# Designed miniproteins, single chains, continued (2): the designs that were tried, part 72

Each design is a single chain, and the fold is of that chain. pLDDT is the mean over its residues in the fold that is shown.

## One batch from the design tools (miniprotein)

Design m6634
Fold by ESMFold2-Fast:
Structure m6634 (fold): chain A 61 residues (1-61)
Amino acid sequence: HMSIGEAIGKALAVALNAEGSDEELRQKARETLLSLGVSPEDAERIAEAAVKFARLARELD
């Protein structure tokens, strides 16, 4: 059973370290979470939040 914190960490790692558009990063993060047993609803929301956070980090860098 994956914790919500572990799921967030994995989604953020994908969003921060992978290359691609925000849409591509969201899809990659979502697919990663789904493969790890995260529910589709949680995977979608976590992936969206992670990409938004990574975008903000890139804008500040």
Scores: mean pLDDT 79

Design m6635
Fold by ESMFold2-Fast:
Structure m6635 (fold): chain A 65 residues (1-65)
Amino acid sequence: MEKIEKEIREYAKELEKKYGVKIPEELVEAAIEVANGLYERGILDEELAIEFAKMLLEGDVEFAK
C-alpha cells in the first residue's frame, strides 16, 4: 500500500516536470486507488499494479484538456 502510493506520487511529479503541468490530486488519488484495488484483489502483483497505474496517469496527462 505505502509503496504503491509512493511510487505513483513520485511518477506523477516526474510527469509534471516532463510535461510542465500540474496533475490534479484527484487523478493521482484515482491511480493509487486503482493500483491498490488490483493488488488487494490479487488481480495483479504489486509491481504490475504500480506499472498499470503509471500508464493510466501518463495517458490522462497526455490527453488532458
Scores: mean pLDDT 78

Design m6636
Fold by ESMFold2-Fast:
Structure m6636 (fold): chain A 55 residues (1-55)
Amino acid sequence: SPVAELRQELVELARKLSRGEATKEDIDELIQKARELGAPELVDTAEQLKKILDS
């Protein structure tokens, strides 16, 4: 399903963040995709990742 695929993208994004390879644009793109799919749990998780990057 699109939501399951996006959840896997979120896991990969979190791994990139742990390596210092994630950008704000990467996170914003995932938030946008999650909103379009109606997946509020993925929006919330991606916004938490964005807060970590902005710290």
Scores: mean pLDDT 83

Design m6637
Fold by ESMFold2-Fast:
Structure m6637 (fold): chain A 60 residues (1-60)
Amino acid sequence: SELEEAKRRALAALRADPDNDEVIGNLLKGWKYYQEGDKEKAIEYFKKAAEASKTPVTVP
């Protein structure tokens, strides 16, 4: 699913760039919306976390 893909990309970004505050912040917001059941907002913030990474991630 798009949600699972976005989540995995966000986690890959965190693993690649663990000190990036923008990755961390957007990942935390994504988790909040995921827990609330707001799939659309969760996807949005997980994508923002993935895009914030300065290092290459394992997903294209």
Scores: mean pLDDT 76

Design m6638
Fold by ESMFold2-Fast:
Structure m6638 (fold): chain A 73 residues (1-73)
Amino acid sequence: AEKAVEYAREGLEYAKKGKLEEAIEYLEKAVELMPENELAKELLELFKEASEEEAIELAESFVSELEATARKL
């Protein structure tokens, strides 16, 4: 669970640097570790279609969702 949050945080850091392809790779790895999190999957799909400005906000929401899910487990 914590490893998924780490991948999500790395994805956010790449998004902040404008490296959206690398950001997507890390966010996909996070989803693979928590495949039952439907909201995280939806946020990832939105991220793939997002502008650079929207991508950072979506990545922040993604990290928050995974952190909230990890705390319940």
Scores: mean pLDDT 79

Design m6639
Fold by ESMFold2-Fast:
Structure m6639 (fold): chain A 70 residues (1-70)
Amino acid sequence: SLEEAAKAVRDEIKRLTGVELSDEQARRIAELALSGATPEEVAKEIKRITGVELSDEQALLIIRAAKKAY
């Protein structure tokens, strides 16, 4: 489900960056990941929300977490 994907995104971003996202922020990133967005696009959105720069490899881990939980 989208709710499970959003939770997985929140948990993975917290693990990688230490930043805790709101439900709305995590849901936005999960929707982007599930829509087939590239790692670069996901990393850019996370930087916009958190101010933290992520590698493409880290963004791919977030995409995979969202897809696995959905």
Scores: mean pLDDT 87

Design m6640
Fold by ESMFold2-Fast:
Structure m6640 (fold): chain A 57 residues (1-57)
Amino acid sequence: MSTREKLEEMVRRVGKDNPVAAEAARRAAEETADVLSTEEALRIAQEAGIKAVIAAA
């Protein structure tokens, strides 16, 4: 999988039951895919999704 495909997979996992979390993670993934390494991009996307879930709870 490419970096983008791995980011999309993580967005699905993090936000599967939470539309807000899914949207936040997807935006973070799109922003970071071209700027950061795969590791950093995945970390930021996951963190954004988790924060969105917590904020929406």
Scores: mean pLDDT 65

Design m6641
Fold by ESMFold2-Fast:
Structure m6641 (fold): chain A 63 residues (1-63)
Amino acid sequence: GPRILATAVKDYTAKSPEELTLKKGDVLEILGRGPNGKLLVRSLTTGKEGLVPPEVLGDPFIE
C-alpha cells in the first residue's frame, strides 16, 4: 500500500532512547502519532524507528 513519507529539513539529535537521530535530507516513513505531540517514524536510510518532533520534518508525501 502507499507509504506516507517526509524529508528531514534539519539535523536532529535524539534527546532520549525512544527518539531518533536524523540528518538533514533523510527520508522517513511516518508510522503514526507518538506521545507529547511527537511522530513515530522509520528511517529509510538506517531502518531504525523512533520518535521525532514534527518540526524537523517537511511536508508529507505519498509514495
Scores: mean pLDDT 85

Design m6642
Fold by ESMFold2-Fast:
Structure m6642 (fold): chain A 69 residues (1-69)
Amino acid sequence: IDVSLLSPEEIKEIADKLSKEQLEEAIEILRKRLESAKKALETVPAARAEAERSIPVLEETIKELEKKL
């Protein structure tokens, strides 16, 4: 399973089937996506609306996955 290709919602759906190592990898990937979205808010005003929508979803998904560790 290539977690880097999955949406946050898809990762959340399969989280119960993931091993601890796969959950840690998924959380790391989501954190990297969150950092990229935050940078987009600061440096690319045209991408702001998309980043504003994705940041809450990424933050919520990361928190839910961290609770499973």
Scores: mean pLDDT 77

Design m6643
Fold by ESMFold2-Fast:
Structure m6643 (fold): chain A 55 residues (1-55)
Amino acid sequence: SMEKTLKMLKLITEALENPSDENIAKTSEEFKKLGYSDKQVNAAVQSLKFAAERM
């Protein structure tokens, strides 16, 4: 849904503003609450870590 997508984008933005291990873990938990699978959550976490290392 559009609402689910907007919540996901907000979480990604917040994680990228402070990409600490604690913040990434919180983002992972929130993605699971939105109904994303463990596989999807792991892919998102890897992408966030990759982006953070290159910022």
Scores: mean pLDDT 79

Design m6644
Fold by ESMFold2-Fast:
Structure m6644 (fold): chain A 62 residues (1-62)
Amino acid sequence: SGSYFSQGLELYSQGKYEEALEQFRKAVELDPNYLSAYSAEADVLEKLGKYEEAEKVRELAK
């Protein structure tokens, strides 16, 4: 899952938020306890204007 997380960060830095979201979701899928990946997914969702979905994802990162 670390490689998907790293790819997501690279895409995020390029402003490719939809592609970054896909990579962070893959990181979470492979490791549901990867708290940093949930936080990154939520940050991307906020960039995409999906605030309610972002808040739900943050609640999972407990």
Scores: mean pLDDT 83

Design m6645
Fold by ESMFold2-Fast:
Structure m6645 (fold): chain A 59 residues (1-59)
Amino acid sequence: SPLEELIEKVKEGELTEEELREKLRELGVPDAMIDMVVDAYRSGRESAAKVLEILREEG
């Protein structure tokens, strides 16, 4: 799954905020959710991964 691959890259901490935003837009994630994920990523990679895991379970 493209979202599962993104979660692994987020856990590695190798993505910039812009790269993360672009990948989420390509996956069809709404802008409000992208902002939430990026804000979590600024707090820590594990926080962003948890938000993405929740989005995967709800979709």
Scores: mean pLDDT 80

Design m6646
Fold by ESMFold2-Fast:
Structure m6646 (fold): chain A 96 residues (1-96)
Amino acid sequence: EKAAEDAKTLARWVLELDGVTDPLEIQLAELAASVAAREGKTLGEIIRAMDVGRRIARSTPAEAERLLDEFVKEMGISPEQRAELRAAVAAAHAAR
């Protein structure tokens, strides 16, 4: 739980420093970072998760599904966390 909150804080700081203002990119980067942290991933993997979250936010729905599937496989994310990510991705794309 603390690891997930720390990952969200890190994501916000990194995105602020990079000048990212798109709320959907911020939301999906924070969520991807928190999921990676809950799965016990390293700091480098958490930073990569943030980048993947941002790419998913900027992609088409079809590309987002592909990127999400690749991310889940590479990071070994649980089915429960996968379901949370898919729901958030669908909500973010519906908001555009």
Scores: mean pLDDT 78

Design m6647
Fold by ESMFold2-Fast:
Structure m6647 (fold): chain A 83 residues (1-83)
Amino acid sequence: MKEELIKKAIERLEKLANDPDIPEDTQKQVKELIEKAKKYLENGDYDTAIKYLAQAAGLIVKNSKNEKSRKEAQEIGVELLKA
C-alpha cells in the first residue's frame, strides 16, 4: 500500500539523517522535511508527504560525503516517485 511505502521511506530517511557523513545543517533540514511529511501522512495527503520526503532524499544525495548513503537516498527518491 502507498501508506506503507511512505512509512518505510520515513524510517530509512530518519536513519540516513543521523549518519555522521551528512553535514549538521543538512541533517536538520532533512529532519524538518521528514516531520512535515509525517504531518501530511497523518492527514491522508500522501502526494504532499511524498514531495517532502523526495526533497529530504535529494538533500542527502547532494550533501552526503558517503557514496553509499547517497545511493540509498537516490533509491528512496525513485521508489517514492513510483508510488
Scores: mean pLDDT 84

Design m6648
Fold by ESMFold2-Fast:
Structure m6648 (fold): chain A 114 residues (1-114)
Amino acid sequence: DEYERLVRKAEAAKDPHMRAMLLHRAGLEAFKQGKLEEAIKLFEESIRVAEEARDLVLAAESYKNLGEVYFKQGKLEKAIEYYEKAKALYEQASDVSGAKEAEENIEKAKKKLE
C-alpha cells in the first residue's frame, strides 16, 4: 500500500520540511484510494509540521487538499472553510497562482451548494 509506505517514511523523517511533504503525499494517496478519514488526519498533521517549518505554501496545499476531501464527502461548507484558509496562506506567501486556484475551488463549492 503506497500510502502506508509514505506514512512509514514520514515517521522516520527528522527534517520538518521532508516530514510535512511526505505526510502531504501520504494524504494524497489515501484520498486517491478513497480513505477519506485517513487523508484528513494526514493533511492535518502535514499542516502542523509545515507550519513548524514555516512552509506557508505546503501548508496551503494541504489545506486545499483537506477542502477537496470534505468536498468529496459532500461537506461543502467545511470544504469552503478550508479552501479559504488555503487562499489566505497562498496570499501571505505571495503565491498568486495558488490563491487563484483556491478561489476557483471556493466558487465551485458554492455552486454545488445550490
Scores: mean pLDDT 89

Design m6649
Fold by ESMFold2-Fast:
Parts: C-alpha cells; sequence; structure tokens
Structure m6649 (fold): chain A 108 residues (1-108)
C-alpha cells in the first residue's frame, strides 16, 4: 500500500536525518530551521512505528551533537523540531514535506 511505503520511506529518512542535519549545521550555518509543510494521516499502528523511529532519530542526533560540539542554538532548533514531530504523530499524522533553511551571512 502507498501508506505503508510512505511510512517505511519516512522511517528510513528519519534514520539518516540526524546525520544530514548535523552535516548541514557544521558545514553551512550556525542554526538550521526546519518547517513542516505538509502532513498525511496514519493509522495508530503506523503512527506508533513513526514515533519509535522519531525517538531513535532524536537520540542519534543528540549523540552527533555531542561528537561535533555543535552550539546550543542548533540543539534548541532541533529539539523544537522533534517536539513538533512528536505532537503531529500523537495526532496520527506524519510530515511528508519540509523546508530546511540555514542562516547565512549573505541574504538569498
Amino acid sequence: AEEDRLVERYIEFLKHLPETLVEAAVGDGDVVEVKIIRTKRLTPEQAARVSAALDEARARYEKLMEEHGLPEEVKKAFDAFFDEMRALVARGEVPTRFEVSLPSAAPA
């Protein structure tokens, strides 16, 4: 089913998300902002699987934060992001689109 495939793809995305976000923060900017653009409704069982994957992704992100010595501003931004994700999953929804923005010294 498309919903099951979406859930599996999202879980796989979450497994790699902490590394991708940390790499972006280390390379390109001091703070990363992630906004949820779109959500899709899931069954309670699917939501539970996504919630578990999200908690694992957060734990992985926190370990990477410690390894790279990233600033507190980056940690706060990602803590807020993961809290928003958890709230959505609690409502039986999963985000399907994100906007990622890095603060830059140059506007564009």
Scores: mean pLDDT 67

Design m6650
Fold by ESMFold2-Fast:
Structure m6650 (fold): chain A 60 residues (1-60)
Amino acid sequence: MITIVAEGLSLHRAIALALSVIGEIPEAKVRIEGGTVTIELPDDPAQAAEAEELARRLSG
């Protein structure tokens, strides 16, 4: 299981990241806590790379 954490997000960006991850990787588990989004993925490097790219784009 791969865990990606994005921090320093506004609530709007946190929601956008969560929706983007769920849309691209429906099996992902996403938690939002204020400005922090935690993404849990299967041990699949391709899915991890996609989630990391989404987190990077939406992290301030």
Scores: mean pLDDT 79

Design m6651
Fold by ESMFold2-Fast:
Structure m6651 (fold): chain A 70 residues (1-70)
Amino acid sequence: SIEEELKEQVEEAEKKLEELKKNNDVEGAQILRDLLEKFLEYVKKNFPELKEIIEKLEKLIKEAEEFVKK
């Protein structure tokens, strides 16, 4: 289902952010944040009922922002 595909994409993004943090890749984290913001807009527009996915994306964006603000 689309919900399962979206959950998988969020999990992949979480894993990618952890790798970027481990490598101290601030530029990569900035790029990922920009992509996640677009992804969040897409989900909010097309699947506003998927509140858990939206909340996870918002949290992940915040984590990326906090990492970049070193």
Scores: mean pLDDT 86

Design m6652
Fold by ESMFold2-Fast:
Structure m6652 (fold): chain A 84 residues (1-84)
Amino acid sequence: MSEEEKEELEKEIVLAMLRIAYAVTLIAAKNAGASEEDIEKLRELGERYIEEVEKAKSVEEAEEIARRGIRELEKLLEEAIKKK
């Protein structure tokens, strides 16, 4: 593979990890009885970070964005669950 193809594949892996974390977070929020408002906030946050990872110019940038996104999703999930 070319260096460009390798970088694209690595970014795809990072994106897949973020998508999985996002899906798990939404499922956890719904199972915990989170409000529609909190679920919508999680949706908007997850979709925003997915878009930012897709726009990332390097694997390192994609990884940093994904890590930040996952951490923010965890915080929102924790807040949503505590409202129960």
Scores: mean pLDDT 82

Design m6653
Fold by ESMFold2-Fast:
Structure m6653 (fold): chain A 60 residues (1-60)
Amino acid sequence: MTTLSATFSSVERAIGAALAAIGLAPEAKVTVTGNTVTVTGDLTPEQKEEIQAILEELAA
């Protein structure tokens, strides 16, 4: 089980990132708490890398 999280400058950006993560890993649990997005699930290495890259890019 893999857990990835990132904090964003706004709730709107966090929601956008969460939607992107859901698209990449629809079977994963995606949670938004304030400005923080958390993705939890049995991710493939490829899904983990793609989600982490998107979360890091959108958090900048």
Scores: mean pLDDT 80

Design m6654
Fold by ESMFold2-Fast:
Structure m6654 (fold): chain A 99 residues (1-99)
Amino acid sequence: PIKLSDEEADNVIEDAIRMLEGLAGQPRFELSPFEKKSLEFLARVMELAGNKKAAEALRRLRENGDPEAAREAARELREAYEKDREGLKEALNEVLENS
């Protein structure tokens, strides 16, 4: 287990948002095994942060490669980050510490 600094946690969340926005902009895509594991990790973070809708969108994206699920997940993650940056970073580190 690792613990991210405030800056590292911000970078991870911002990178995740950019990845999801990139997927949402594609008409179709295939997720790599690494991307699928990253989406499940991110879903656990969102679930712990109390954002069940984002967690569900991330899991749907992982299962079916749906660009609409990617768009929903990107919006929900960005909104959660804007509303409570500290809580989301705490959830991220908590999932990392327990993984």
Scores: mean pLDDT 80

Design m6655
Fold by ESMFold2-Fast:
Structure m6655 (fold): chain A 80 residues (1-80)
Amino acid sequence: SRLEQMEKEGRAVVPILTEETKKLIEEKIGEEVDVKKVEEELKKALEELKKLGWELEKIETLLDNAGNEVPVMVLRKLEK
């Protein structure tokens, strides 16, 4: 997948939880997933990545298997 390709290229990918993305998570994963908890974990992961020297390279919109648009933050680690 595009996500797997980005990870193989040394990118970190963090989903942006728009209202549309939240609905997709609830639809695809079901009622057992606490979307608010997912938002908090993603925010924490993004802050930890930034502390480790990962910087935002771009925002990209990925398509899922049904053609739904899922915006993601693509981060790269800068070698200084």
Scores: mean pLDDT 70

Design m6656
Fold by ESMFold2-Fast:
Structure m6656 (fold): chain A 64 residues (1-64)
Amino acid sequence: SAAEQRALLAAFRALAADLLARGVPREEVLALIVRTARTLLGDRLSPAELAALVAELRAIVEEL
């Protein structure tokens, strides 16, 4: 659902923000967030949906 997707993106944003605040390099945070998303959702999403999610996660990390 849209609400579930928003909650998931908010959780990844919070995780990324926490890791960056702890001094983890941005490229390492991005790699971890993307790997986690693929591991949790890769079998649940189509390749196009997964690519779109990865693009949103990259934008979130780059904005922080």
Scores: mean pLDDT 83

Design m6657
Fold by ESMFold2-Fast:
Structure m6657 (fold): chain A 105 residues (1-105)
Amino acid sequence: VQQLDQQSSDYSRQSGRLLRQDPHNVDTQRQVARLSYQGLLYRYQSILQRYQQGDDPQTVIQQLDLLIQGLGGTRDLARNAGDTQTQQQSDQLLQQVQSFRDQLL
């Protein structure tokens, strides 16, 4: 769990740094979308492990809501930058996260 959280945080920091340096560059946006996707993937894996370890469903739902918001942003950035692969991966992960959230309700 701690390792997955650290990896998620590292990717988030890298993507944020790149966006601040050149937010309008298409190549930068593609790189940021890819890094954001990887960070969110590790975040989802961390949430799943915590749920299996006994985190309450309400806390898990709150974390999944934040993850859904982040994945939507990553998908939109990838689409706007023409990164079809990252867009598709973000859409697939978003569907999995939404399905898991619905199972907790």
Scores: mean pLDDT 81

Design m6658
Fold by ESMFold2-Fast:
Structure m6658 (fold): chain A 59 residues (1-59)
Amino acid sequence: SKIEEAREETRRAVEASRRAAEEARRRLSPVLAETVEGLMEVARSASEFVGERRIERLE
C-alpha cells in the first residue's frame, strides 16, 4: 500500500535527518568555540583601546 511506502520513506528521512544533525553538531562545536574566543579577543582589544585613549586625553 502507498501508505506503508510513505511511512517507510518518512522513517528513513527522519533517521537520515537525525544523522545529518548529529554530524553537523560535531562539526559546528569547534567553530562555535573559535567564534566565542574571537569575540572575547575583540572585546579585550576594544577595552585596551578605550583605556589608552583616556590616558592620551589626560596627557
Scores: mean pLDDT 70

Design m6659
Fold by ESMFold2-Fast:
Structure m6659 (fold): chain A 114 residues (1-114)
Amino acid sequence: AVVLTQSGGGSFAEGSTVTLTATASGGSLTGRNVAWIADSPTQGARGLIDATSKPGKGASSRFSGSSSGNTATLTISNAQAEDTALYTALTTQPVDSGNAPGGLVAGNGAQVTV
């Protein structure tokens, strides 16, 4: 089973570049997409990145995603107060043999305060 461990949260000044990571263990991110979601009390849940590096609907161009090896990265350029949120990385489990579907995997979340 894949587990995502997230890091990079904390308190940041406006205009900062914030880097959040999600590192996979128990399996590889190779051939899997990683989505990033922000959950804010003021803005609700928003999809920021749909497929590792593809922006979500209505996401600011300040958000970018990438992956290398077993690590997915979300970068927030020019951080704004409105970016204060819990950021969660999502991926999929491998499909098991015998027609069992893969499931969703969520990271532990990273709180960002700007």
Scores: mean pLDDT 74

Design m6660
Fold by ESMFold2-Fast:
Structure m6660 (fold): chain A 61 residues (1-61)
Amino acid sequence: SEEEKKLEEKLKFYRSVLENLQTQLADAQAAGADPAYIAHLQEQIDRVKKIIEEIEKKLKE
């Protein structure tokens, strides 16, 4: 269905965002970046993970 296709496209997009954020976090940690910046990246990662979980649940229903 068109709705299922939109959910799959969103899932692909957010999985890409998650991968990019995880790479940024790893780089920031390796570089000894500001703790506030590292915390901000962790918060963004947690938010994206929750979005992915919600989309996956909708696709399994």
Scores: mean pLDDT 88

Design m6661
Fold by ESMFold2-Fast:
Structure m6661 (fold): chain A 94 residues (1-94)
Amino acid sequence: SMMEERERRLERARELLKKAMELFEEASRLLAEARETGSRELAEEAIELARKAAELAKEAARLAEEIGPEARELAESARGLADGAEALAREAEA
């Protein structure tokens, strides 16, 4: 049914957002450690994880938007995370 297809898309969007949040938290920790130690390797790893988080968050937002108004809050959360992850990557590159 159309309800089952919508539920699968919602589950996928939530799963992607959860993974994006986990990667963002890890990237934030690695950036903090890189700043404390002066490690370029940790900074590069933080950039990579932040970029992956942004990518997953953007996909979650796209899927939520395809569902429509019922997933508006999920789409807004995913866009916010994508913006935050992109900002973190730019900060780590500086």
Scores: mean pLDDT 88

Design m6662
Fold by ESMFold2-Fast:
Structure m6662 (fold): chain A 68 residues (1-68)
Amino acid sequence: SEALARAFVQRNSGLSEEEAEIVVELARRVLAGEPLERAVKQLMERLGLSRKEATALLTGAVTLLREM
């Protein structure tokens, strides 16, 4: 669920609730068929995350969204 995806992002990062919602929104777009690389670059640019951190948070959030 989106609530579980947000909780995962916040628990595994220093991001605020609003920043975690950005990660979940981008993860939903990836689940809908958008390239993962695009979402990774947006998280690096908007939230200052490293490529490794952005990739880990996005893939985790996508997995949890699939379990809805």
Scores: mean pLDDT 82

Design m6663
Fold by ESMFold2-Fast:
Structure m6663 (fold): chain A 65 residues (1-65)
Amino acid sequence: MADTRNRAAVAAAKAVQDALDAGYSPEEAKRIGEETARERFGLEAEVEDLVIDNGVVSVKLRLRA
């Protein structure tokens, strides 16, 4: 499917944002984002980069395989 990786990155970014808003650490937020990519999209991925700009969270996912 086109955009599956992009959709996973967007979902991971939202999960990271929600976790940070809930008071989780950046390390826990990244883990939650990685779990979101795995659970919802079946992607084994690492959050390589995290950017917060004007309240918008963006993440770059690195696929492990």
Scores: mean pLDDT 74

Design m6664
Fold by ESMFold2-Fast:
Structure m6664 (fold): chain A 83 residues (1-83)
Amino acid sequence: MEELKKALEHAKKGYEAFKEGDYEKAAEHWKKALELLERLLGRDDPAVADALEGLSIAYEKLGEEEKAEELRRRAEEARRRAE
């Protein structure tokens, strides 16, 4: 329960940073949320796909196009493998 709360808190802080235009901070928080969600729910959970999408958009804003494309593909795969 505590680790899931931490993952959700990181996701919220990532979104808040993104709204403020702090894409580096948004990427850091969403990366931490992704790591926690993958450990708790598995790589194919819809929450993991959502975190991957957020992170990919943050990397697009940072000009990290190759990382953004990789994360976007991972998000699409997670969605396809989710029941």
Scores: mean pLDDT 81

Design m6665
Fold by ESMFold2-Fast:
Structure m6665 (fold): chain A 55 residues (1-55)
Amino acid sequence: MSEEQRRRASDLVERLLDERGDDHVPTPEELREIAREAGVSTAAARRVADEHLTP
């Protein structure tokens, strides 16, 4: 995964949390959409989402 792809995935996760609330846990469908848009695997998208939720 490139730095650009990671940043894109991070931005998409941030937008999702802004829209749904900071306590929202991304669904498998939402992670799949983030993965598709960022050009990463679903596993990579999940890792990025976990980083946003972990202090």
Scores: mean pLDDT 76

Design m6666
Fold by ESMFold2-Fast:
Structure m6666 (fold): chain A 76 residues (1-76)
Amino acid sequence: MDSQLDQIRALLRSRGFSQAQIDNIINYLRSNGTDSFITRINNMLSNHTMQQIYDDFQRRGQDFLAQQIQQNIAAQ
């Protein structure tokens, strides 16, 4: 799990997330994420567009994560 969260930190950083946004997302995943959900997020950040990730989070009722993605898209 920790190695997957470290990978997620690196992927978020590469996609232009601020350190504060990265910390908020990782803290959320530590509190609310299952191992399978964290694996899914790592895979999505590696292979999908930000819009596709946003759409997935919205469909799954992941409102907090969807908002973080939307803020990143709007900032670009």
Scores: mean pLDDT 82

Design m6667
Fold by ESMFold2-Fast:
Structure m6667 (fold): chain A 62 residues (1-62)
Amino acid sequence: SLLDILQQFKENLINEAKELYKQGKLSEEEAKELIEKIKNAKLEIDELTEVGAEFYGFLTKK
């Protein structure tokens, strides 16, 4: 279902945040904040697109 796809997308973002923390690219506080934001995002295309864009922005910031 669409909800299963959105849930998988959300889970993938959480796993990516955990991997970045493991690699030392995120502090514990940054990883925790990002993961909590992802977990609290509703299973809606628009909201998950916004969260994904914010995650990407974090990865590309200087």
Scores: mean pLDDT 76

Design m6668
Fold by ESMFold2-Fast:
Structure m6668 (fold): chain A 57 residues (1-57)
Amino acid sequence: ATVTVTVIKIKGKKAAAFLSGSDAVSPEDARQVVAEAAKYATEKFKENKRVTLTFTL
């Protein structure tokens, strides 16, 4: 299954992440993917950035 997450990073702040699309996945798996996407973007991106990440579960 695929889960697509939109991530918004603002310089100096933690990234916000939103579920943008998914195949049928459990709500727990979807929440975990969104949380990991936000963590990844917070650590990886230092400047303002909007990106869409796709995960395969």
Scores: mean pLDDT 78

Design m6669
Fold by ESMFold2-Fast:
Structure m6669 (fold): chain A 67 residues (1-67)
Amino acid sequence: MKELHRELAEAAEKLADSYAKMGNYKQAAILYRTAARHYELAGDTENAEKARKKSDELEKKYQEVLE
């Protein structure tokens, strides 16, 4: 179960990176949030914190685009 959550977190993180490179910051932020949740469920607190921080940064970029 935990190993599956880590795989899902890594997949979400890769997708988030792709969306961020395309400038789709809203979708990238959502996917990093998903990755963080799965890292937490896997017991990987360090990667969960990194993913949450990245999600917050991308959400801020999304808000800036709306201005």
Scores: mean pLDDT 81

Design m6670
Fold by ESMFold2-Fast:
Structure m6670 (fold): chain A 74 residues (1-74)
Amino acid sequence: MPSVEELLAAARAAIAAGRAAVDAGADPDTVMSEVLPVLAEAFEHALAQGDSAAARELLELTGEFAGYAAEAKA
């Protein structure tokens, strides 16, 4: 099973790749559909492990990325 740390690293990497793709002209909805499941998996795993700090960080990262994608779509 991947650790919370590994899933957090994957989530951060997915966000960075998603932002780069949107900046390059990729469809924000398509990018969101690829990134959000990675964030959701990391969040559920953090909650299952009792890591409330990681869960809070993932919620903040999710909101920030969603705002970035919405700005690019507008």
Scores: mean pLDDT 81

Design m6671
Fold by ESMFold2-Fast:
Structure m6671 (fold): chain A 86 residues (1-86)
Amino acid sequence: SKEFLEEVFRRAQELIDYINEKRDELVDEIAKETGVSREDAEGALTFAQTMLVFGLAEEGKTPEEAVKEIKDLAIRIAKQEKSRRA
């Protein structure tokens, strides 16, 4: 229904806002964990956020749960990209 989609969109925006508040810290942690540049870590985080935010909002995940899953995916992406370039 329209009401369901509006609620999911609202929750997704809350997750995005929470991630943006912690963005610099998350980028630093991804770069440290993976050894990639801050620019590559930022790209991985942005990609992971784009892939997961809507689904996590639909599942009703808390901002803390969503950040953990997005960060875990961003780390996997960054590690895979680093391996391909080597």
Scores: mean pLDDT 87

